# Designs tried in a protein design run: designed miniproteins, single chains, continued (4). Part 30

Each design is a single chain, and the fold is of that chain. pLDDT is the mean over its residues in the fold that is shown.

## One batch from the design tools (miniprotein)

Design m13020
Fold by ESMFold2-Fast:
Structure m13020 (fold): chain A 70 residues (1-70)
Amino acid sequence: SLEVLREALRILGKMLREGKPIEEAATEAGELARAKGDPELGETIVKIGKEAKSYDELERALLRLYLELS
């Protein structure tokens, strides 16, 4: 759900600001989405984090996901 994605994006942004690697931040955000009852969204966020080669690619992929759920 969009609400779960917003919460996941908050923790992801926090992890990145704390200097965590993209994949680690995305894994934490995905775990939060699963805990909030959206395991499919969680898996999608983790996959995006593994495939993103830069912060720009990560941001663009997450924005596309956000628009898809809007």
Scores: mean pLDDT 86

Design m13021
Fold by ESMFold2-Fast:
Structure m13021 (fold): chain A 98 residues (1-98)
Amino acid sequence: SEDIEEAKRYLEEAEKYAKKLEELDPERGKEVLEKIKEAKRALDESVVKGLEETIEAGVLAARAARALKKEDEQGAELAEEAMRYLVKAAGYLARAAS
């Protein structure tokens, strides 16, 4: 499915930003990164489960951005970029699940 392939590309982009975040903030970055990896695994089994896990990863990325906004501007920006790509991935997965 083209929608699933696009979602996978956006999950890979989100993973790159989460990995960069892990270099600056190992604890928050690791939580976001591991949740993205869980979303990718869930997607291989079920589009609906992949969507649910992708939404959860987006929430974690948003929380990381909020926590970092006053402490580490670069870390906050990386978390925001991961969140934006996760929102795009979720949009494609929602289309595939419909």
Scores: mean pLDDT 90

Design m13022
Fold by ESMFold2-Fast:
Structure m13022 (fold): chain A 84 residues (1-84)
Amino acid sequence: DRLLELLADDLIDRAENYTAQNNFLESSQDFINAADLFDQLQDFGRTSDFLSQSSQQYQQIGNFDLSQQLQQQSQYYRQLAQQS
């Protein structure tokens, strides 16, 4: 679905801009939303990548519980991508 890909790309661009501004909370939310769109597309590799990016953002703001949870979700989707 081209529309979902375009929406995900827009969220990623915005997340990268937030990261450049040290706005890690807003950045992490946009990466999570992009990951959800890629999951809907069954693109588990990109889902994993952006959950990992969000995990890194939460680590930067000291939210280690959410960082670890997102990293575990990222690993799960990475395994799904390898099984396809």
Scores: mean pLDDT 88

Design m13023
Fold by ESMFold2-Fast:
Structure m13023 (fold): chain A 63 residues (1-63)
Amino acid sequence: ARKKAEELFKKGEKKREEGDLQGALDYYREAIRVLREAGEGIPKELADAFNEVSLEAAAAGLL
């Protein structure tokens, strides 16, 4: 679960770097879901990235 979530987080970070905020959020949500289903805590970096990109997407009218 952790390794899969880390891979999903990296894909989300890549999408964020490319300016694909929706793609980044989709990967972050999937990483969070994988961790929750495994009963694991959400890393601060993932939570912070999800919150930051969510605010950016909302400000851009994408949410």
Scores: mean pLDDT 81

Design m13024
Fold by ESMFold2-Fast:
Structure m13024 (fold): chain A 87 residues (1-87)
Amino acid sequence: SKLDEFLEEVEKVLKEKGLLEDEEFRKAFEQMKAAARQGVADGMPLALVMDLLRHELLQLMEEKGVPEEVREEIRRELTKIREKYAA
């Protein structure tokens, strides 16, 4: 599905930045993926689900003290991914 492809591309970005090496971050991201899949199953628009996931990830990164330059790089990559799946 478009959601699964979106989640896979997001996971790749987080993995490449080393964020999934943190067990708490990985666990939180898995919960976010489950919530995203449930949202779509409940009839939530895909665009809204993608925007909520992106917002929650950026908040989690700030709470975990991820450096600003890394957060900005990820924000740009997440925006590109979001635009790709906006159609």
Scores: mean pLDDT 85

Design m13025
Fold by ESMFold2-Fast:
Structure m13025 (fold): chain A 68 residues (1-68)
Amino acid sequence: MEEAKREIAEKLAEAGLSEEDVKKVLEAPTFEEAVKLAEEALFRSPKVTADDLVAVGELVKKLREELE
């Protein structure tokens, strides 16, 4: 759980999202809530590229397979 949220948070930081948005993902009580918060932050950010969206999507898919 913590590792999965951390990997998503690291990808968000690489995409140029704020420390506040990254922290919200890390503090999410569930993996699915972390994913929802990450998607909302990505949608709001003007710094995010299409490559960043693909990278986060692929990471989420991989982490879902590893957690279940």
Scores: mean pLDDT 77

Design m13026
Fold by ESMFold2-Fast:
Structure m13026 (fold): chain A 95 residues (1-95)
Amino acid sequence: SREELVKEARELLKEADELIDRGYEVAKEAQAKGKNGLAKLALISIGVVLLAKQRIESLLKQDASEEELRRGIEELRGSIDYGRSVLERLEKALK
């Protein structure tokens, strides 16, 4: 239902915000350790999540269709999974 999709979107937006904050901390740590390439990768992964987040926020404001919300949710979920995978690898590399 639309109400279920809206709830899912809001939970994913919270998860995206947490991941973005985590990514900024990873980028800061990488830069402090002189690993500029890893910092750049962290920022790129955050950028992907930010774009998907902005799309969902726009769809919610526009009262978009259930199908548009479902597509946006799938995109945001994929972006979160990608970002999490990148940041986990970067965190291991920074040990």
Scores: mean pLDDT 88

Design m13027
Fold by ESMFold2-Fast:
Structure m13027 (fold): chain A 92 residues (1-92)
Amino acid sequence: MDALLQALLDARVELATLESQKKGASAAEKEARIARAKKFVEELKKWPLEHQQAVLDAFRRSTEALREGAPVSKVAAALTGAIIRVIGDLLD
């Protein structure tokens, strides 16, 4: 199994879990976030490896920011911006 794809899945699930904890989300809301995270990583399999790595770096930065006490809304906005930039590069 591809180590990069496993790292992407693990990083996105960890991020979804931390977001849910900080928001006081229910078990159902946490499971829904994790399910969406897994679906998004499945789409990333179609992207070039360089773009997959950029997304992994963005997930890791987001997790670090949440651990350092950054607000969930600010981290979500920064992550969305990072992903939009990667998509822009992919469409070039």
Scores: mean pLDDT 79

Design m13028
Fold by ESMFold2-Fast:
Structure m13028 (fold): chain A 90 residues (1-90)
Amino acid sequence: MEAEKRAELEKKLQEAKRMLELGEFILAVGRVVNPSKAAADAALAAAEELAKLMQERYGKRYDLRSPSDLFEAIELAKEEVEKYSALLKS
């Protein structure tokens, strides 16, 4: 694999991993009955960051307070992590 192509795939993998981490963090905080203010504030910041990344990557605006949009974003991130991880192992 050419070094330039490998670096591009590694960048895409890191971006996909970041989207997955943000989505899973939002989901985890959402499962807490009484989250701390710090945890709730961090989840809102994560939702804003993930929504921006999803809009830039897929051209679609997500409302990550919606469970369906959050689950879709997490699933897309998982698919990209799997795809780019497989390509880098080839």
Scores: mean pLDDT 81

Design m13029
Fold by ESMFold2-Fast:
Structure m13029 (fold): chain A 92 residues (1-92)
Amino acid sequence: DAARRAAEIGRQLAEEYGIELYYIPKTTPEEARRQALDLALKKGYLVDGGPASGGVLHAAALGEKGVVVAEPSMRDVAEEARREVEALRAAA
């Protein structure tokens, strides 16, 4: 199951790199993105702007739930995780 594998990768990143993972109930990718951005803004992990500003990864299709929200200092690792999750989802 690609979704389960993607969630596992996200969990490994949290353990190895200290990235916070926010799990959102099953929803559309667009709604998950909105919820992730709202959460990150409320907690101060993100300023509304975009990836270039040290942004957050929104919904990365972590199965039935899940979003990777990374601190600005972990942006490169978070972006790599998102690409890996996207590749696994595409392979399914």
Scores: mean pLDDT 46

Design m13030
Fold by ESMFold2-Fast:
Structure m13030 (fold): chain A 118 residues (1-118)
Amino acid sequence: SLVDEAQRRLAEMRQASLEEAVKILIDFLEDFIKRLKEALEKGNYDEGVALLTTLIGFLRAAARYFERHGSPKAREVARLLREAQDKLLEALNTKSPEEAMETAIQILKELVEKLRSL
């Protein structure tokens, strides 16, 4: 399941160097973008909402990991993850499922770009 995959990615990140953990994070965020696009194209809004819920939980857990790492770069990663989490939660609470999924894809693309610039 995607929840099991998220837990596996978090475990891999915990055992990796900071640079490798960020790469694992980016790769998984790009996988979420792909899955959200596929759900949106198929009109599978229930799957899209489930994906967003899993993503929000993943971002929360990942942010806690980077916060505990404590380096300046890790703190900036955590800040970006918290910001994305807040925006995703707002979209999920205020928009239709279709619009929330479209908004989430844009939030994740921006997050990936910012993470790559670190």
Scores: mean pLDDT 90

Design m13031
Fold by ESMFold2-Fast:
Structure m13031 (fold): chain A 76 residues (1-76)
Amino acid sequence: SEKKKEQQEIAQLIGYVLAVLGILLQRLLDARKAGDEEAVKEAEKELEEANKKAIELIKNKDLEAAQKLLDEYLAR
């Protein structure tokens, strides 16, 4: 059913978003452990930008863009 498909797509989208945020949170924690103030500021900016983009992707139910975002962060 269409409703079941939408629920599965939303779950996958949330999964991709959480994976991206997890990667960025780990980078922030690593930068803090290293005492690298510039890397901390950059990681905080990336996390803020990714959070804003994640909210937009959830609003638009854009599964393809969410997957692409995860692929981009995994390649970085």
Scores: mean pLDDT 80

Design m13032
Fold by ESMFold2-Fast:
Structure m13032 (fold): chain A 113 residues (1-113)
Amino acid sequence: MRKLTVHIYVGPDARDKARAERERALRRGDEVVTVLLDSAVGPDGAGELTGALMDRAIRLALEHGAATAVIGILGRRGLPAAEAALATAEEKGAEAKREHPDLEVTITRHPIP
């Protein structure tokens, strides 16, 4: 069964680490979508944008018949925008699991130094 991997980049230093995670996912044969949240976005904006992106990721996974959706949050540890994005992703992931029990949604954090 197909697995969809979505990477959400938060902050200016996330890009190179996100590239490495994307390359790993592609080497496993995963379908990969990457999204950048601008470093100018504060925690409230990061949460709101991550919520909208989660809704789109779940829709994309369902449209492509994916059995598993993996959402990776990539941001500097302790960055408020990254923490807000992670919290929103976990909340939306739990909601998606309730509404679509046949879709496995996994939220991961990829720490950057």
Scores: mean pLDDT 70

Design m13033
Fold by ESMFold2-Fast:
Structure m13033 (fold): chain A 67 residues (1-67)
Amino acid sequence: MKLSEEELQREIDEALMLMEVGVARIALRNGAPVEEVRAHLERVKARAEELGLERAAAVAEEEIARL
């Protein structure tokens, strides 16, 4: 029931990437330029893909598609 160090790190990285997507949504709602929000989400997606975080990458891609 306890995660290994590798599994724990992956869970932390995924949570951080999902938080970055949330920050982008808040920024857009507060009037941040769409191009800045898109650039931020593109970076989040790239980092998630690099780390093998498929779910976080998919969420970032969906948010980009909604812009």
Scores: mean pLDDT 81

Design m13034
Fold by ESMFold2-Fast:
Structure m13034 (fold): chain A 85 residues (1-85)
Amino acid sequence: SMVADARKLWKEIEEKAQEIADALENKEPLTEEQKKIVEKLEEIEKEYAPLAEKNRDNAEEGKKLLAEVIEKVAETLLGEPKTLT
């Protein structure tokens, strides 16, 4: 089901994010792949943080922005666009 697929995807995203977060917290050198991921995540934050702030009181626009952020973060962490089943 769509809910089960979304849950699995979210777990994979959390796992990848946790690996990078742990490396940063322990001041361990990042791999070249992890450095690229961090750079792309920073670009997403720079693009969407001002838009989220501007639309703080607009729930419909906020949901659209959240969906776009989730998609871009998933692509960045997993390296490939998701296929629909």
Scores: mean pLDDT 70

Design m13035
Fold by ESMFold2-Fast:
Structure m13035 (fold): chain A 85 residues (1-85)
Amino acid sequence: MLEKLNEYAIKGMEALRKGDHESALKYFDKAIEAAKELEEEDPELAKIALDVLNLAKEKIEAGASAEEVEQAVQEHLRELSAQLE
């Protein structure tokens, strides 16, 4: 499950870097589906993944560049990492 989530998220970012917002959104939707399936195995990790993927999707829908999405996701993950220490 986690491997599929990562695969779709990577493909989404690749599409976004190419300027293909439509394909990026489709891949992020698939990643969100994989994250929901992960909830049965690891609900805490699934929640983190869903929060990150939904943030990325909202930014893409608002017309954000790949760099802006990457920065927003990295900032969110950094904040979570700091709270877990």
Scores: mean pLDDT 79

Design m13036
Fold by ESMFold2-Fast:
Structure m13036 (fold): chain A 73 residues (1-73)
Amino acid sequence: SAAEKAALEARIERARANVRRLAAEGLISPETAEQALALLDEARALLKQGRVEEARRLVDEASHLVTRGVLAR
C-alpha cells in the first residue's frame, strides 16, 4: 500500500541519519557505516520499484549490521 511504502521510506531516512550519527560519534567503524548505507540505498531503490518486502529485508539487514558493529567495540 502507499501507506506501507511511505512508512518504510521514513524508516530508511531515519536509519540513514542514525548510521551517520553513530559513525560521527565513533560508535561504528567507517566500513560498517559504508556497508549499512549501501544496504539502505539499495532498499530505497527497491522501494521505488514497488518491491516493498525486499526493501524491508535490506533495512532489517542494515539494522542488524549496525547493532553488531556497536556491540563489537
Scores: mean pLDDT 88

Design m13037
Fold by ESMFold2-Fast:
Structure m13037 (fold): chain A 118 residues (1-118)
Amino acid sequence: SEVKRRNREQLRRGLEAARELGLLFLKLDDNFDDPAATAALRAQIRARARALGVPDADIDAALARADALIQQARASKDSVQRTRYLYQARGVLGRLAASTFPEEEEVARGAIEGVMTL
């Protein structure tokens, strides 16, 4: 009972963290034309990724790549190409989030199996 409850709580926290990062990515899309808003959102994403146990070097590399893509989006006069750059930036940050999941994924699998009595 206690182990199943703990595993369900860990799964819930992982899904909650993924949702929060997804909302920050949407805010980047909405505010990519505002450098101050974009900087604030990058700081929030860094803080969240660090809280998930991502190494600082990996966070810095992913944020640098996302920032370069956002700058390419700002420089683009083509709305389709701009959207593609923003999509790629979201993909970089999403993969960063996913890289922290090996341990949580194993726990989530065990929790799902335990709840479903497989």
Scores: mean pLDDT 67

Design m13038
Fold by ESMFold2-Fast:
Structure m13038 (fold): chain A 76 residues (1-76)
Amino acid sequence: AVAPTQAQLEGVKQAEEDADALIARGRKTGDSGLLLQAAKHARGLSEKAKEAGLLEVADALEEISRRLEEAARALE
């Protein structure tokens, strides 16, 4: 596995903060589709990170995707 750079770790932290903001927005609007689109995007980034050997970044992005999917299902 490749060690992530500081910029990549900061990118993960920003993605976590963005996910929290989207979950809060989804809860106010009832827009599960917004959360599912964000989850799909995070999963795509996780797969690219995995291809680059950034396994820790990939795992963090996959967890973000799962949290967004879980929040979307809670709105159903």
Scores: mean pLDDT 82

Design m13039
Fold by ESMFold2-Fast:
Structure m13039 (fold): chain A 91 residues (1-91)
Amino acid sequence: SLEELKEIAEEILDELLKEGKINEKEAKVLLEVLKKLIEESEDIREALKKIKKAKEEDKEKARHLAEILIYQVKNLLKEKGKLEEFEKKVK
């Protein structure tokens, strides 16, 4: 369900925040963006499902996939012309 995918996204961002990979402001903005992208992008939905599965097999792989997801999100924002708006919200 979309609700389950949004919960997975929140868990991923919380883990990245705890590891110091993102700051609290970036985590909040990324969660807002991911909730919207989950509704709009099959690629994002597939990436989240892949990360969830990886957590069951290899926690290190799951972390690497989570970092890749963040770069994928930024690339999608760039393609939509929304990357500058995102960067201003994180500053």
Scores: mean pLDDT 82

Design m13040
Fold by ESMFold2-Fast:
Structure m13040 (fold): chain A 61 residues (1-61)
Amino acid sequence: SANIRKIAESLGKSVEEVEKSLRQILELSGRGRETAIRMLAREAGVSEETVRKALEELRKE
């Protein structure tokens, strides 16, 4: 997906590695999930919205 690819390019990682990280975030709830989203956004240099869109794209699969 476009958002997953954007995160992968920003991190210098594969799409598969980013999808694995996003699946781990989906196992979290509440504040834990929000913290993980913020941390990934900071690491990748993208918006929290980009990470949330990537999670929604992954959930549809």
Scores: mean pLDDT 82

Design m13041
Fold by ESMFold2-Fast:
Structure m13041 (fold): chain A 124 residues (1-124)
Amino acid sequence: LPSLEEIKKLPKEEAEKARQELIDRLNGYLDTLRDLKAQLEEVKDYIDPETYEKALRLIDEAIRLIQEGIEAVKKGDFETAKEIADRLSEIAVELDKLADESPVISNLLRTAAETVRNAAVLLK
C-alpha cells in the first residue's frame, strides 16, 4: 500500500481508490483497538490498577490519533498524517514495554502495539 506522499503522485482515480483502501484499513485498526479496550475492561480486577490506567490511556490515545489520521488522509494533510504516525510509533513502544511488565495482559498489549505500529506505517 503506498504512503500518502506516494498517493499524491498517482493519477486521480488511482489516488482516490488507494486513499479509500488506506481509510478502510485504518478503520479496521480502530475496530481492533476498541475490541481490545473492551477486553481490557473485562480483566480490570486481575491487573494492577496503575497498569490498567496506563494501558487504557495508551489505547484511548491510539484510537483518537488514528481517527485524526483518517481526517488528515481525507484532507490530503500529509504533514499532520506524518506527525500522527510518529506519535503512534511512540505509543506502540510504550505498549510493548507495558506488555513486558504485565503477564496477565501481555498478549492483549502486544496485539495493541502491533495494531498501532501498522497504523503508523500506513500514515508515513
Scores: mean pLDDT 88

Design m13042
Fold by ESMFold2-Fast:
Order: sequence, then structure tokens, then C-alpha cells
Structure m13042 (fold): chain A 59 residues (1-59)
Amino acid sequence: MSDEEIIKKAIELALKDPETTTLADIARALGVSPKTITEAAKKLGYDSLADAVASAYLE
């Protein structure tokens, strides 16, 4: 998966169930490490996955 695809899917997973979905759960669902998600977020200009999710949620 590309960095953009990883973050897009991670945001979708976080938004489906924000109360129970953790970074570790997202990483497991995507078949990647938590570090891979964090690095992908940084490459797209976000400080973290949480920043990317907040950006998508607030538009």
C-alpha cells in the first residue's frame, strides 16, 4: 500500500469506531506496524495519525 492509501484506510477505520479503535488495531487491520502508519502520516504532512484523523473529521 502507498503512504496515502495507508492513511486513508486508517482514517476510515478510526472514524467507524473512534471509541474502540486504537493505533495498534488499525495497524493489525492493515497488516502493517504502528511505525509504518506514523511514518506515512508524517510523509503526508501530519504530525501523527491523530492529526490526520482530526483534519479529516473537521474538514
Scores: mean pLDDT 76

Design m13043
Fold by ESMFold2-Fast:
Structure m13043 (fold): chain A 73 residues (1-73)
Amino acid sequence: MSDERLKESEERSKLFAPPLQERMPEAREEAERVREEASKWVDPEKAGELGAETRGQVLGKALKEKLEELKKE
């Protein structure tokens, strides 16, 4: 039954669930979403030509802009 499987999953989560699982999933997912969204604005071919430093700068700028948008909404 799915109920028994769910209970077993919860017990496993309690045994191996660090405090980070409760706080980090949302933060990690948000960061990953922003990173993925930012990468869509960057032309991978141009980013490769300009190098890692430029990729970091473009992603950093896009992340900051997205964070500001999230604060407004």
Scores: mean pLDDT 56

Design m13044
Fold by ESMFold2-Fast:
Structure m13044 (fold): chain A 86 residues (1-86)
Amino acid sequence: MSEAEREGARAAADAVAHPKSAAEAAGGALTITGFVADAMFLPERHEEYARLAVEAAERALREGAEDAFSRALGEGNLRAAREALE
């Protein structure tokens, strides 16, 4: 993968690694961190895992993020995952 893609994956991981509450930590870890971490360790599949992270985040926003707090968290994670695809 490119250095820009790797930096994007790190930014996404850092965003979920610095939560402001336990709920943010749990949500971030379950939604994006696993896919981003896999992309960082498996460069040949970086684009595939980043795309799956985007799809998972969009799905979580539609199906699981019913309150404003969870929706905002999901939107942040989605943005970071989309940047990883650039």
Scores: mean pLDDT 52

Design m13045
Fold by ESMFold2-Fast:
Structure m13045 (fold): chain A 72 residues (1-72)
Amino acid sequence: SLESNTALAEAGRAAYDAYVQALNDGDSWEVAEQKALDAAREYAKKNPDKITEEEAISAARVVIRTLREKAA
């Protein structure tokens, strides 16, 4: 649904913001990935009626993969 699509985009944005912030702070890509996944999980926990943790993590992984491909 539109609401579920919005939640996926918001979870992905939370992961994106956490990943970029971690890299700007000098964290390794592995630490940045973990922080991004944690941000997506926290979004899902706050929005359990809109998105599952599995869906949020999947959105985060797509974002991380895209950012890594652009950096390679």
Scores: mean pLDDT 85

Design m13046
Fold by ESMFold2-Fast:
Structure m13046 (fold): chain A 110 residues (1-110)
Amino acid sequence: MLEARVPESVTVKQGGSAVVPVEVRASEAHSSVGPIGGLGLGADNRLAGVQAGSELTDVPAGGSGVLPVTLQALPDAPAGTYTLEVTVLGTGEDGVLRGGSGTGTLNVVG
């Protein structure tokens, strides 16, 4: 099983960036763990003016890893409080793709 935990609260400044440390836990070793789609930033699973990216990571069996997800807010990104949802996928030792998701709060400030 692959699980993702997002910090309860993340703040990004308009025109700035923030790194979200997503904790990924695995019952079996998983390689190339990274986010897919689903940054849930409000009703449309997307916030205008906020972009996301991440480096892939490996997670050991019965252990955890940290997936740094970088958020960039444009200067005109709307200020407010949004749901941050991150879905991750990784490849297990058996070659099977497995996923998990976690939620937190994103605060965009001016």
Scores: mean pLDDT 71

Design m13047
Fold by ESMFold2-Fast:
Structure m13047 (fold): chain A 83 residues (1-83)
Amino acid sequence: RLEEERRRREEIVQRVIDALVKEGVRPRVARAAALAVTELGEKADAKRLARLTGISVRTARELLKRALKIKKEAEEKLREEEE
């Protein structure tokens, strides 16, 4: 149950990472952004992401918005398939 929720979160994180990397984002940065939006959603802090990854706050904000959109699409797809 709790382990299945964790596995689902990891699947969503991986899908967000893969999508961002496909768009040219470096894997380390993509992982940090994916984790931030899967844990906090719209409350993900762009300043924290910038500090952790070394990118600008502006770039971090743009990445978080993109990652959030990808996360919502991945969640919808997984919900339809695993319901």
Scores: mean pLDDT 78

Design m13048
Fold by ESMFold2-Fast:
Structure m13048 (fold): chain A 80 residues (1-80)
Amino acid sequence: SEKEKYIKELEEMLEEIKRKAEESKNPVVKEELELFAERLEKLIELLKSNDFSVSEVKEMYEGAKKDVEELLKEAEKVEK
């Protein structure tokens, strides 16, 4: 379903953040990535446990995606 596609995309983003947290040598960046991963995991659990509409899931997905992209962009700047 459409909802399952958004949830799967969020799960893939979570794995990328976890990977970057493991690879990070900066303790501040690592902590920020780990905290965001925890929050994203809780969002995924919320989406799986509740009967949200497709439009609600899409809105939450788009917000999370924007936040992930900004987080990863800022983390990359610190590594340079």
Scores: mean pLDDT 83

Design m13049
Fold by ESMFold2-Fast:
Structure m13049 (fold): chain A 86 residues (1-86)
Amino acid sequence: TRENLEAEGRARAEEILAAIEELVEDARRHAERYKETGDRKDYQKAVLDATAAFILVVEAAVGGVPEEEVERARERVREVMRLIDE
C-alpha cells in the first residue's frame, strides 16, 4: 500500500540522515585531532568521512528526502569541510 511505501521511505530517509550525521561527527573529531597533533592520518580520515557524507547528501536529494532536511545536512558537511580547510 501507499502508506507502507511512505513509512519505508521515511525510515530510509532517517537512516541516510543519521549516517550523514555520524560521518560529519567522525570527520569533525578527526579534523580536531589533526589540529592538535598534526597527524596526517587524521587529516586523511577527516577528508574521507566528509567526502562520504557529501555523497550521502547527494543520495538523499536524489532519493526524495525533503529539501529542508537535505539543506540542513549539506550545511553540516560544509561546516566540517571548512574546519578541515582551516
Scores: mean pLDDT 84

Design m13050
Fold by ESMFold2-Fast:
Structure m13050 (fold): chain A 72 residues (1-72)
Amino acid sequence: DKKKLVKEGIEAAIQASQSSDEEAEKLLEEMYKKSKIAGDVASAVLEGLKHSKEAVEKAKKEAEEKKRLLEE
């Protein structure tokens, strides 16, 4: 299910943003092994979280809201 892969990617990105660089890289690699969609989502969300310091808390809230919507 595409929605499930997107959710897993978002979760991995949030976890990676709070982890060491080595752990973050491993999480992204794991997502890409499962699906290109999950990997691409995780990579994009993680990059956004790291590069948008002013919007980091907004991004976290939006990610949680998207996870809730994807859990149907």
Scores: mean pLDDT 74

Design m13051
Fold by ESMFold2-Fast:
Structure m13051 (fold): chain A 72 residues (1-72)
Amino acid sequence: MSEEEISQMVAEVMRLALEGASPEEVRKKLEELKEKAPAVTDEDVDAFVAAVEAGDVEEARRQGLKIANKAV
C-alpha cells in the first residue's frame, strides 16, 4: 500500500472521530489501517479509541498524529 493510501486511511479515521462516529466504527477503521501499517499496535488503537470515547478532541488528535507518524 502506498504512503498516499495510508495517509487517506488516517484522514478517514480522523474524519469519523470528528463527525462523532461510534467508538466501534473508529476501531474498525483503525484495525483496517493496522493490517496495512503493521507499525501501528493494538495499544495505539486502544489509546485513540479511548480518547474518542472520552470526547477529548485534543488527545484524539495527539494519538492520531502518533499513529500517522508510525503508519507513514
Scores: mean pLDDT 77

Design m13052
Fold by ESMFold2-Fast:
Structure m13052 (fold): chain A 61 residues (1-61)
Amino acid sequence: MLSLQEVAALGARLAAVHGGDRVRELLRSLGYEAEVTVAGDTVTVTVRRGEESATASAAIP
């Protein structure tokens, strides 16, 4: 099973390439609480599972 940090990092990279809305829905369908924020050329993905959370960012090409 992937760690929350690995899920957040993968989600951020996918969101930077494919768009945040798609990745948010995918993560939610897998049972994670997910938030995607875009600021300038950076996308930040925060995922939660129960009491744990992880955040990762990726640059938008």
Scores: mean pLDDT 79

Design m13053
Fold by ESMFold2-Fast:
Structure m13053 (fold): chain A 88 residues (1-88)
Amino acid sequence: SEVKKEAEEVVEQGRKTAEQGRRTAELMAQHNPALAKVIEEQVEQLLKAAEETKKKVEKGGSLKEIEELKKQVEKLTQATLTLISAAS
């Protein structure tokens, strides 16, 4: 399924972005702990959404559910990238 392949790619992109966010939070932890916490919370939301999307793909969830979860991961990825940029 095209939707399943797209969802897997979006999950992988989300996980890579979450790793970048984690590194950014680690760098900010001593100098701006408030921003570090915001980034950590955003990373946690992104990782949870990516994990839910992966499970839905594996368990054979509906195409509608997978599409909605894919869009959620894309939005959270974009939000995380925005925070990383703001921290620079």
Scores: mean pLDDT 86

